# Designed miniproteins, single chains, continued (4): the designs that were tried, part 85

Each design is a single chain, and the fold is of that chain. pLDDT is the mean over its residues in the fold that is shown.

## One batch from the design tools (miniprotein)

Design m14955
Fold by ESMFold2-Fast:
Structure m14955 (fold): chain A 81 residues (1-81)
Amino acid sequence: SAALEAHVEALVEKYAEYLVEKSKNEKELEELVEKLRETALSGLDETLPEEVIEADRRAIEELVERIREKALELFAKRKEA
């Protein structure tokens, strides 16, 4: 689990860096994060039991929020440098 969390954190950081590099301002960054969220949620298999769908939705939302928070932090640091 520690190895999995380290892997997830590395992916969050790489995704955040990518989104920041592609954004000219905070509005564009937020728009890219929303597109990521929509794309991830569109992959949900609605034929699965509701409990499984809810768990997957929560996991996706948590990952997207982690990426958003990291991206906003990195963007702020770049803009102020």
Scores: mean pLDDT 82

Design m14956
Fold by ESMFold2-Fast:
Structure m14956 (fold): chain A 95 residues (1-95)
Amino acid sequence: MRAVDSASMDAKAGDTVTQTGTAKVSGDVPVKITVSLTMSDGSVKTVEGKPGDKTVTATGVANRDMQVTGLRRAEAIGGDPSTKVEVTATLTTTS
């Protein structure tokens, strides 16, 4: 009972890259959200939320022109086999 999704974007030197992840779940079980930013230079910034956090944000700064991949994951803590989890995120750059 886990959802994973990703998106990529180009960042320029000096850009601040932000990914904010949000999850939906069927039922009253807590969801753990994890967001990560993978830079094309191989660096990774991961922020792991606590079960029940509604949003989780990871922020990084591009030190050169690079591609950034935002990975977002949501996992239901408990529930039954019918429990559905959905993850969404915004991935943005600010110059």
Scores: mean pLDDT 81

Design m14957
Fold by ESMFold2-Fast:
Structure m14957 (fold): chain A 60 residues (1-60)
Amino acid sequence: LKELSYKLTILKVRQIALETELWVLERLGAPQAQIDAVRAELNETRDEIKKLEEEIKKLS
């Protein structure tokens, strides 16, 4: 439980960081390839959070 909660917190912090990076890149007009790469990482992080939250719910 502690390990899963800690991992969830780390993933949520990563999500905020990636959302901020995407916001900055879009406003600066960064190359589409770079924007797409960050968006892919953000989507992967969101999927990991969802899976982990479902796992925690089953254990609670």
Scores: mean pLDDT 83

Design m14958
Fold by ESMFold2-Fast:
Structure m14958 (fold): chain A 64 residues (1-64)
Amino acid sequence: GGKTAAEVGAEAAKRELLELGASEEVAERVKQMLIERGSGDREAVAEALRELGEEELAEKVLAG
């Protein structure tokens, strides 16, 4: 099936997180959370990272 805007945004977020040094497990979990919530902006990514205890990565996402 086709990808929704939320799925496309979540895939882009996963790629960005891997570039910032996130593990594949963390990046994939954030992607799933974004798809489930229908949100793909930087604030949604940062909130998901904070829920996973990845506060430093959340700050990097918001700064970039």
Scores: mean pLDDT 79

Design m14959
Fold by ESMFold2-Fast:
Structure m14959 (fold): chain A 72 residues (1-72)
Amino acid sequence: VDLASLRLETPTREDAEKLKELLRKEGYVATLADPTTVLVQTPAEREKEAEEKAREIGKELGVEVKISRVQP
């Protein structure tokens, strides 16, 4: 299975922790790459869904999330 990774940068550690937990509740594999950055791994075919969900959660939290795609 081809995996895709997204790097999600937040302004604060608290925002990163909240984003991580909410993504995990949606069934994504989410971990902290650093205190303010969440790394999400998903099947490549679901990469856009994960990106859209991260944007949605960012809006819900009132937080600006920088999204980068990690190429293998």
Scores: mean pLDDT 80

Design m14960
Fold by ESMFold2-Fast:
Structure m14960 (fold): chain A 70 residues (1-70)
Amino acid sequence: SAMEALKERIKQIVEDYVEFVAKTHNLSEEQKKWLLDFYYRLAFEPPSAEEIKQFNAKLEEWKEEAKKKG
């Protein structure tokens, strides 16, 4: 159906974006998987305030870890 085609397209966009973010911030495979799961959830259901807060906190920690590694 048209809705299933749209859903698959959104999934592909999410996967491409997560790959870009992971490469840009030199994230581990575990961190990349967490981001992928988070963005899939964002794409298909409304995020809670707690999920948004957790995402921002993890992303900031990962960015700081990447800076210390370089």
Scores: mean pLDDT 77

Design m14961
Fold by ESMFold2-Fast:
Structure m14961 (fold): chain A 73 residues (1-73)
Amino acid sequence: MSAVELARKAEEAAREGDEEKAVELALQAAATPADPESLREAAEYLLRAAEHMEGDAKRTLRTIARALERVAE
């Protein structure tokens, strides 16, 4: 599974209210090697996922997304 696929599934889990699964999938996306374009796409999905979350889960997803954006630079 690619970083983009994992990030997309994280957004789906977030929309379903499964915060634990969303964070797990986001961490898997961050650990997956990818080109800069795919890392930017993954970051966008994770930022969208964060909008469906609250508190610590939202902060974690935003932190991971920002890390992917920096690696893609």
Scores: mean pLDDT 86

Design m14962
Fold by ESMFold2-Fast:
Structure m14962 (fold): chain A 74 residues (1-74)
Amino acid sequence: SLDDLIAEARAVQAQIAALYARLSPEKRAQFEEKALALFAEKEPEIAAASHEERVQLVLEMYRELLGYLLELEA
C-alpha cells in the first residue's frame, strides 16, 4: 500500500540519518554532493509523477543513497 511505501521510505531515511551522523566531515561532504546531484537529476521526473509514483521514486533514491553511505563506511 501507499502507507507501507511511506513507512519504508521513513525507515530508510532514518538509517541514512544515523549513518550520516557518524561520518567524518570529508565523507559528509561527499555524501551531500552525491545527494544533491541525485535529487537534481531526478527532480523533473518527481515533479511530473503522481503522488504514489513520487513516493516510489523517493524510496528508490533513498535506497541508492543508503548504498552509497554503506560504501563510505566500508
Scores: mean pLDDT 86

Design m14963
Fold by ESMFold2-Fast:
Structure m14963 (fold): chain A 55 residues (1-55)
Amino acid sequence: SAAKEEAAKAKVKAQLKAAYPHLSDAQIDAIIDDLEKGGHKLEDIVVPTLYAPEP
């Protein structure tokens, strides 16, 4: 459901902000968008896993 997807996205964003406080909201949103575009479901990445995009 849309509510689950929004909650998952919010959790991933909060986790990324906590892990990488030097990243801007725009950079974090770009990481999340890249994961979604890659075919990943947000629920799959809500678990505490590190995401480190290559430059």
Scores: mean pLDDT 66

Design m14964
Fold by ESMFold2-Fast:
Structure m14964 (fold): chain A 80 residues (1-80)
Amino acid sequence: MDVGKVIREVARESLRLAREGITEEQIDALVKKAKDAGAKRVVFAIPDLPEEERQRIEELAKKAGEKAGIEVFVGHVPAP
């Protein structure tokens, strides 16, 4: 399975879900998907959201990565 493809899918899906209010379960599922594909790193893309929501997503993503043993990077996507 293409690990790079899975990492890109996680970034794309995190961006989509974050616009709708991503849950802790969804974050855990994305990190698990990357780990199961053999990824050592995962990237979460976050759109331009209120600071409180951005911090919530970043905290949950980092915790999920720590629990799974995967390095998590969080990137902010500027508004179009």
Scores: mean pLDDT 80

Design m14965
Fold by ESMFold2-Fast:
Structure m14965 (fold): chain A 99 residues (1-99)
Amino acid sequence: PPGPVDNITKGPMELEGELSREQLLRVTSLRSLIEAMAEASREGKKAVFTATDSGLEAFYRAMREATGSEKEAQEAMDKLLEAIKNGDIEFIKQPEPPP
C-alpha cells in the first residue's frame, strides 16, 4: 500500500504498527453496537455497550489507524460519548467470552 502519511514506523508507533486482535475486534464491535443503538432508539429501547476499562481510548486509536483519518476517528468517538452521556447506551465492562 503506497503513500505513507509521514513516518508510520516512528519510535512509539513501531509497536502499534500491528493493532492487536482485541483492538480490531473492539472497533468492529463498537461500529455494530452504534448501528444497533440506532434501531433500538427507534423502538424506544435502551442499547447496552460493553468494553474494557480503556476501551474508549483504544477505540479512538484503532479508528485512527484503521481509517488513516483523525476526523473519522473523532466522529466515531463523539457519537459514542454522546450516546453514553445521554443515557441512550449503558456502558458496562466487557463480559467474559464463552468457554
Scores: mean pLDDT 53

Design m14966
Fold by ESMFold2-Fast:
Structure m14966 (fold): chain A 92 residues (1-92)
Amino acid sequence: MEEEKKKEYKKRALEIAKEIMEKNPSMTEEQKEEMIKKIEEVMEKGLAYAILVRAQGEAAVTRDPEAQGKRVIKELEKLDPEAAKEAKEALE
C-alpha cells in the first residue's frame, strides 16, 4: 500500500468513526476517544482496509465501540488468524 493511501485509510477510518459517533449521540466522550484510539492502533498493525470496511457496516448497528472491535477481531480470526492476533495485540 502506498504511503499516501495508508495515510488516506487512516484519515478515512477516523472520519467513519466520527460519522458513527454522530449517528450515536448517546456515546460519551470516553467512548468516542476509545473508539478512535482502537481504530488507530489496529490500522497501524496493517489491518487498515479490513477494519474500515467492517466498521462501516457493523458499527452502524452497534452502540459499544469495545463490542464492535471485539466482533471484528473474531471475524478476522476466521479469515486470517495471524492478522487477528496482531489486532488483539493492538487492542490490549
Scores: mean pLDDT 58

Design m14967
Fold by ESMFold2-Fast:
Structure m14967 (fold): chain A 81 residues (1-81)
Amino acid sequence: MEEIEKLVKKFLEGDESALEKLLQIILSEKVPIEVRVEALREAAKNKEVFEKLASNPIIVNRLLNHEDEKVKAEAEKLFKE
């Protein structure tokens, strides 16, 4: 989880590329599901990061219709509440 926390911190410090890397982790089929779910949870803990994710309908739709039940359930908690 250290890398995900570091990316969130870098984005808050003004590194916009850190948000892109965080999105790559959340959406990458090469990343284990557990890591992807944790990345989504860490992003949701920070309002600025979460608002940037929620403002992209393609990302939101992809997460809400994800084939993995754990990723889909986490996205539903965040975007359908």
Scores: mean pLDDT 74

Design m14968
Fold by ESMFold2-Fast:
Structure m14968 (fold): chain A 86 residues (1-86)
Amino acid sequence: MEKDLLSMPKEKIEKSRKVAREIGRVILHMVEAVEAVVAGDYEAMEEHIEKVLDLLGVTDPEKREEKKEELRKSAEEMAKAVLELA
């Protein structure tokens, strides 16, 4: 219900819901990057990582390259963990 947080104005509640949905999109793209690594599809992994960086507002090209390498390593480590559980 829109009144769940009585101490918060409705506009702030709606904004918080939108932010939560955007965070959900980042998580979904990270999951899809991990699935791509498991499948050996590094092109799809890079596309999903690029979308994560876009959603996080990383616009500096040099910072994007550094963050892409970090996210690639994270996706590969998560894929390794998923494969060990399967």
Scores: mean pLDDT 79

Design m14969
Fold by ESMFold2-Fast:
Structure m14969 (fold): chain A 78 residues (1-78)
Amino acid sequence: MSLDEILKEVEKLLDEALERVKKARTVEEVEKIAEETEKRLNELFAQMSDEEKEKVLAATREKLQELQKLMGEIVEKA
């Protein structure tokens, strides 16, 4: 896969995770979303060099931070 294809897959994965977390009603649902998202991210990152991984993380940093913040808010409210 090209770097551009992997970047699009990571962005899509994060967008799907954000939408799922926004609809989650329980801490258990958030934990499942986090585990599934982490597993898929690790599979995508395993296909990349360290330089490519750094570029993807830089490009998706804001979405990753938003996802982490939203997940944390749901866990804290429980």
Scores: mean pLDDT 79

Design m14970
Fold by ESMFold2-Fast:
Structure m14970 (fold): chain A 112 residues (1-112)
Amino acid sequence: YNNLGLIYNNLGIISFHQGNLKTAENNYLKAIANYKKAIEKTSGEEKAASYNNLGVSYYNLGNLYRFQLRYDEAIENYNKAIESYKKAIELGNKTATNDLKVAKAELGLVKA
């Protein structure tokens, strides 16, 4: 599930870059679903990595909604990214620390 989530997240990024916003949204949602399944089926370091990857997908979805001027949906997804990064850090994945800071900064900008 974690590898499949990564594939869908990357397809979402490509679709967003190409301007296909609906395809990007669909792929980010598929990534999120697969990372949630990975979290349920894994433990320890793999679970921490899956929470970090879940945060990245929520962050990307937040950026997509912000680009579309859908600020309420952007705020919701940035908050979900922040929660996922915090869980990754709690489980020992310190690489999520910078991602958490970036997500908090973007949340601040969209609320302003």
Scores: mean pLDDT 87

Design m14971
Fold by ESMFold2-Fast:
Structure m14971 (fold): chain A 59 residues (1-59)
Amino acid sequence: DKFDEAFKKITEEMVKDIADELGASEEVRKKAIDYAIKNGITSEDKLREILKKLIEEEQ
């Protein structure tokens, strides 16, 4: 679906931007994208929380 494709693309772009800002690894970024898409998370605040949590768990 066009909407599903746009949703995924926007989510991936937002995660990439936040991950780059936070210095997240490729692995963390991929995990965050997968989790966000699977759980329908699109808010920047929630994506940032997920990325921070994954980074802390990796450390």
Scores: mean pLDDT 77

Design m14972
Fold by ESMFold2-Fast:
Structure m14972 (fold): chain A 61 residues (1-61)
Amino acid sequence: DDRQRLEEERLGGSAVATQAAVKKIKEYGEPKSEEEFLKMVELATEAAREALEEYRRRLEE
C-alpha cells in the first residue's frame, strides 16, 4: 500500500526528470565532438536533477 504510493511518486519523478533531460538535449543540439557530447550529458543530468528536486518540492505542498 505505502510501497505502491512511493513507487508511483518515484515513477512520476523519473518521468519529469526524463522530460527535462530530453528538453535540454534538444536545446543543446547536435554535439560535434566527444567533449561536446559529454557536456551535453552533464547539462541534461543537471536539468533532470533540478526537475526532480522541483517535483519533490511540489509534493510537499
Scores: mean pLDDT 74

Design m14973
Fold by ESMFold2-Fast:
Structure m14973 (fold): chain A 60 residues (1-60)
Amino acid sequence: SAQIQALQEQIQKLKEQLEELKKQLENTPDGVEQVSLAVQIVVLEKQIKELEQQLQQLQA
């Protein structure tokens, strides 16, 4: 299904962005940037979880 493929691609892209942000967080000494990155990580993790739940419902 085109919808399933689109969701899988979107989830993969967000997971790649999440890993990039985690690496940036590990390598930044700036406290303000650390807070910004941590917030972005939490938001992406929530979005990934929501999309994975949608994907499971469509494949059920």
Scores: mean pLDDT 86

Design m14974
Fold by ESMFold2-Fast:
Structure m14974 (fold): chain A 73 residues (1-73)
Amino acid sequence: TVLSNDVAMRVRLLVDEQLERQRNAKNAAESYRAIAETEQRIADVLEEAGLTDLAADSREVAEYYRKLAEKAE
């Protein structure tokens, strides 16, 4: 599926923010939380764009990394 320029730009900005958060992470838990929060925000953007299946996939990835962050503590 081709993303609109607006959706693609929003996703790119979220990914750039994630990479900066990971660069500044002091431990694995902080890095995993950055990924989880970013994937959740990407899911919200995709859902608003009507890309429901892709949004569901991103939410699943967000949940996975949220659990990893909890285990890494």
Scores: mean pLDDT 85

Design m14975
Fold by ESMFold2-Fast:
Structure m14975 (fold): chain A 64 residues (1-64)
Amino acid sequence: GLLSAKGGEAAAKAGEEGSAAGAATAVWDYQRHDGPNPGGRAAVEAGARGDAAGAAKWALQGSE
């Protein structure tokens, strides 16, 4: 949903600013509120390894 898309955007921004952990947390928090999905899980994993752009892409794709 829209909330997952917002989480993905926040994750990309945080990661670009050098906060990979913050990016992963932002995506996870929004996914919890919007509902768990495969994209949200993949986004958290990408954020954990410092791939903020990948985290955002997965979160948006999973929220559809």
Scores: mean pLDDT 57

Design m14976
Fold by ESMFold2-Fast:
Structure m14976 (fold): chain A 59 residues (1-59)
Amino acid sequence: MPELVEATVHVPKSGPDDLELRKGDRVLVLEEVDENNWLVENLATGERGLVPKSALRRL
């Protein structure tokens, strides 16, 4: 089941595949791409991209 998590910090867009997040944004985890990065969808914007999992907290 896709998991809903929350950004604990502001995540700036550092590369073309990265997703920018604001602190408190809620995202749906689509895939765990590697041990450090998750592919997520921002439910408020519908945008998808890679985010470091250390910036996210499970709800």
Scores: mean pLDDT 81

Design m14977
Fold by ESMFold2-Fast:
Structure m14977 (fold): chain A 67 residues (1-67)
Amino acid sequence: SSMEKLRELQELAKEFAKKLEEELKKKGYTDVKVLAIVIDEDHLLVIIQIGEKIFREIVSVEEAKKY
């Protein structure tokens, strides 16, 4: 169902954000927060905060699955 697919995408987004946050911490960034939001069936909006800087990136669901 479409609601099951949305839940799968939300879980993928959450896991992607967690992995990216941990990777940035491993690279020496200490004040890091990552949030990923499902915007459609093929894309996530990823918001990365590093200290006072905020970055916004569109990441494909295919790339998020491989990360």
Scores: mean pLDDT 88

Design m14978
Fold by ESMFold2-Fast:
Structure m14978 (fold): chain A 76 residues (1-76)
Amino acid sequence: LEEAKEEAFREAAKLEPGEVVVRKVGEKVIVAGRGPTPEQALTVARAKARELGLEVVEEEVREENGVYVAVVVAEG
């Protein structure tokens, strides 16, 4: 799971605006989004998890060269 989260951060940093990364790891799903603020990056990732009918159980945000990347772990 930790390795998959790191991969999601790396992939999300390269996304186009509005894109998300979605990865299934066992019974959990990792969703990553990018935005100009931490709140916007989290909002994008949370919105995708909700669309998939999942509950967010973990969240992490990092700043990467002037943009923010949020990774959420979801299940359900």
Scores: mean pLDDT 77

Design m14979
Fold by ESMFold2-Fast:
Parts: C-alpha cells; structure tokens; sequence
Structure m14979 (fold): chain A 63 residues (1-63)
C-alpha cells in the first residue's frame, strides 16, 4: 500500500513523504504532523495510522 509506505517514511522524519502524505489525504502538513505525533505517542503502527488517515479522508469527502 503506497499510503502505508508514505506513513513509514513520514514517521522516520522524511519531510518530502510528509508533504506527499498531506496531499494524498487532503490535509495540511501541520494536521499530518499532529497525527504523526499522536501516532508516535500511542505506539500506533504505520498500517494503523494509514487506516486512520484513509477513514478521515473518506469522512471529509463525504461531508
């Protein structure tokens, strides 16, 4: 899953991956950084964060 790969890179501090992730999920870089911080604090897997981001994107597009 391309989204999971971007999340893995962003969690490692890849700024380019963080920007690409923000574009793909329709969020600001700040929103994505805040979610990355939340994921690190809660020991969330890259797969888990990718699923959360997909869920948030769907809800935003639905509304």
Amino acid sequence: NELTKLVEKALKGDKKATKELAKKVGMSVKEVKDLLKFAKKNNMSPEGLAQLLEFLKIRREEE
Scores: mean pLDDT 79

Design m14980
Fold by ESMFold2-Fast:
Structure m14980 (fold): chain A 69 residues (1-69)
Amino acid sequence: NRDQQIQTLMTQGSQYFNQGDFDTSRQYYQQALSIDPNNPTIHRGLSMVYRQMGDFDTARYYDQIADSL
């Protein structure tokens, strides 16, 4: 089930984000994005991750895409 796979990847992304493992969190959100490129929740998740990593330009990029979806 595609939707279940996306939710599992997003849950893993969120879990690692909450643990402070931003690199692993990013990898899970990027995997979810490869399955569902137009999901605004995934783009917002990536924005939060990149912001915590100090990459504010990339964070803004993902927020802008999410707002357009």
Scores: mean pLDDT 88

Design m14981
Fold by ESMFold2-Fast:
Structure m14981 (fold): chain A 60 residues (1-60)
Amino acid sequence: SDVEKKAIEIAEKYVKEEGLSPSAAAFKAGLILRDEEGWSLEEAQRAMRAALEYLRSKGY
């Protein structure tokens, strides 16, 4: 979904540009989207999980 896609994009950027771990990057992406898009805690948690699983699948 668009929600998970945005979280993945933000999280991957933090891994590549700031050297964050996959879990830290996914968490930060969820917080940013919660603040900017007004997502619920549940939506942010789902997005963070999707981003984490994506980054791990790519070997980050």
Scores: mean pLDDT 81

Design m14982
Fold by ESMFold2-Fast:
Structure m14982 (fold): chain A 87 residues (1-87)
Amino acid sequence: SLEEIRRAALEAARPVAREVAEKYKDHFSPEQLEEIAETAAEIAADLAVRLAERKGWSPEQAVEFARELAPAIAEWLAYARYLDEKF
């Protein structure tokens, strides 16, 4: 089901998003880093499900897409938050 794909994608995306967020540990609290990582993982999983439905991807393809995308989203979110706190 799409719900099962979303869960698998989210579980795969979390650790890779967390690794990227951790690069910013000198700028954010542990709570803020977890928020960035979880938000990135949720966005990646939601997009993976949408594309899986639209393109007929296997669960494995959707999971791999989320794993690839989540680090980029986490980097963007961390940098955007860094700029917001700076200005």
Scores: mean pLDDT 87

Design m14983
Fold by ESMFold2-Fast:
Structure m14983 (fold): chain A 95 residues (1-95)
Amino acid sequence: SRDDFIAALEEQLSLVLVETTRLIMEGAPSSDVEALQRVADALQDAIDRLRAGEPVSDVVARLRSRLRALLDEHPDNLYLRRFVDRIDAAIDQVL
C-alpha cells in the first residue's frame, strides 16, 4: 500500500541520515558525505510526492532514475552502492 511504501522509504531515510552522521564524525571524504546527502534528498522527495498523492509507479521510476544517476557519477562509492541496493530491496519488498 501507499502507507507501507512511505513507511519503508522513511526507514531507509533514517538509516541514510544515521550513516551520514557517522561518516561526518569519522572524517570521511566530503564527496562520500555529499553522495549520501543526495540519497537522503531523493528519498525525501519520493516521500513528499507519495504524501501528495502522486502515483506510486511514477514516484518509484523517478526515485530509481535519481539513484542510478548518482551511481553513474560515483561508480566506486561503496557507501552509496550499499544504500541504493537497500532502497531497491525495500521498494521490491513492498511492491
Scores: mean pLDDT 87

Design m14984
Fold by ESMFold2-Fast:
Structure m14984 (fold): chain A 80 residues (1-80)
Amino acid sequence: SKVEEYLKKIEEALQEEDPVTLTLKITRILHEALDNLSDEEVQELIKRLQELAEKETDPAKRAAINAAVTQLQYELEVRK
């Protein structure tokens, strides 16, 4: 599904070691997801990212995933 494609892109971006580059990559992926996914698919992506955050042992990566979740939740509310 498209949701799986964006989840995979986010997981690949999380391998970035530079925090600034990581943030820019995640932000770009989130913008693409918001443009291409339905509201229901964005909600599914949020749930999948929350599950990913719970499994993540690296605190910096977990924080990046949680920030992505917060951004997607905010954008869903604003786009109504």
Scores: mean pLDDT 84

Design m14985
Fold by ESMFold2-Fast:
Structure m14985 (fold): chain A 64 residues (1-64)
Amino acid sequence: SEEKRKEAIKLISDYLKNNEKTPEQIELLDRAGVLIHLGRYDEALSLLEKADPELAKKVREILE
């Protein structure tokens, strides 16, 4: 749903603001946000898993 997509994107945005991150993590998280907006959840979750497995788990729980 649109609401779940917005919640997932907000979680990624909040993570980027509040956590120490590498340039590689920033790139992965930015790409994942775009993919979630497009409804491409499997691809987004794959990128999130590479950036931060705990964040990926939280996003997966929102999208399910």
Scores: mean pLDDT 82

Design m14986
Fold by ESMFold2-Fast:
Structure m14986 (fold): chain A 58 residues (1-58)
Amino acid sequence: SVHEHGVGLVQGEKDRITGGLTGEADRNPENRGKLMGERDRMVGRGDEAERTLRAAAE
């Protein structure tokens, strides 16, 4: 994670994703499961996985 230089930014982003995912999961729990599956697959890419996850979450 690249949160050393942008701790505040990353923190805010995590909060945003958490809030967004929570609302989406409540509406479409299946969609959340799919997002988690894709993330797990992309986790191997590291930084790229985080970017893709964010785009999908948005």
Scores: mean pLDDT 54

Design m14987
Fold by ESMFold2-Fast:
Structure m14987 (fold): chain A 92 residues (1-92)
Amino acid sequence: KIELAKKLIETFLKQLGITEPVDEEGKENAARVAALTVSEETLKKALELAEQGKVEEANELVIKEGKKRLEEDEEVRKEFEALSEEVRAAKA
């Protein structure tokens, strides 16, 4: 799961034009959060969509599945939000 989630995160960054080096720990943490909140089958489908350039559809699929889990796990949601800000800061 974690390796699959890491590939998904890296594909998202590439498709969004984020080609600059980002923190490896940050990427691993994002992959861990995704693996915890999203099923392996959904991660595979999201990766396929992201590889086709359908990043928004892939993101919506992950968010939809993740929201169901995150309604019961607020800490996981906070970690995901913190990582999103870290990735944004890395661009500067």
Scores: mean pLDDT 66

Design m14988
Fold by ESMFold2-Fast:
Structure m14988 (fold): chain A 86 residues (1-86)
Amino acid sequence: MSEAEKELIAFLKRVLEGYGWLKDFSHYSDEQIEQAILEVAKEVLPESALKLDPLTAYGAMHLILSTESENPWELFIKRLKEQLEK
């Protein structure tokens, strides 16, 4: 995992925890949640965008998810759940 990927995962995890969006995943370890966040981010973002700073990558992810759903972070959580249930 690159340094940029680690920073992005840490940023996304803090945002999701802050809004209480990870409540349904409390039985997973932090490592499982972090890995699932990385896998979903790789599905959403092109490889070039994963090398951006965390705030810019987060903004790009929000824009991409918003093209697929009126509730972009609800869609992110749905994909995160699918990744964790594999």
Scores: mean pLDDT 79

Design m14989
Fold by ESMFold2-Fast:
Structure m14989 (fold): chain A 88 residues (1-88)
Amino acid sequence: MKSEEYIKKAQEEIEKAKEALKQGDKETARAHALGAVTYAGLAAKEGDLERAAEILEEVAKIYEELGDKASAEHARKLAEELREKAKK
């Protein structure tokens, strides 16, 4: 897969996580949030740092809604690191 495909898959995972949250299915929402993190990481490895960071910021919001502050902080830290690399 190329970065574009990974970004698309990460966005699909985010939408599925939001849908699961609306249904009260926290376990499914968490699984899809993790899927989005995985695809964002793969996109970053292919060089798409800015869009991967944007996805990780969306994932952090989902983890906050799940009450998972630690996972939300981790996702935000990864997004900041990717943005720093994109500027260098």
Scores: mean pLDDT 86

Design m14990
Fold by ESMFold2-Fast:
Structure m14990 (fold): chain A 55 residues (1-55)
Amino acid sequence: DPCSKLNANAFNLCKEKYPNQSEACRCAEKLQIALAVRDLDANNVALLKKELAKL
């Protein structure tokens, strides 16, 4: 499962917004890319929630 390689916090937050697993995986990938571009800590749940709200 390619989703198993994604950050668990990002994937779990995306699953709350997108109940479909494929959409949650795409969301988590986009979220991790957004954090990497901004040099943000993917383990900071508050930052993940703020970036997820922008998607």
Scores: mean pLDDT 72

Design m14991
Fold by ESMFold2-Fast:
Structure m14991 (fold): chain A 66 residues (1-66)
Amino acid sequence: GETARRFVRLVAEGLGKKLSDEEIDELAETLSRDPEAGAQRLKEVLGLTASVEDLVRAFREYEAAA
């Protein structure tokens, strides 16, 4: 949903990276359906050093705060 799209945008912007709306939508949909697979994809696309487990936790905390 929209919360997942906002999370993806915030992570990308925090790294100074620009993603297309299509890339954001794909990552957000995957993250919403399968948080571990979405986190792994986000790591690959953005070159994140964080673990999949840490990214899933961050996303769940973001959802709880939203």
Scores: mean pLDDT 82

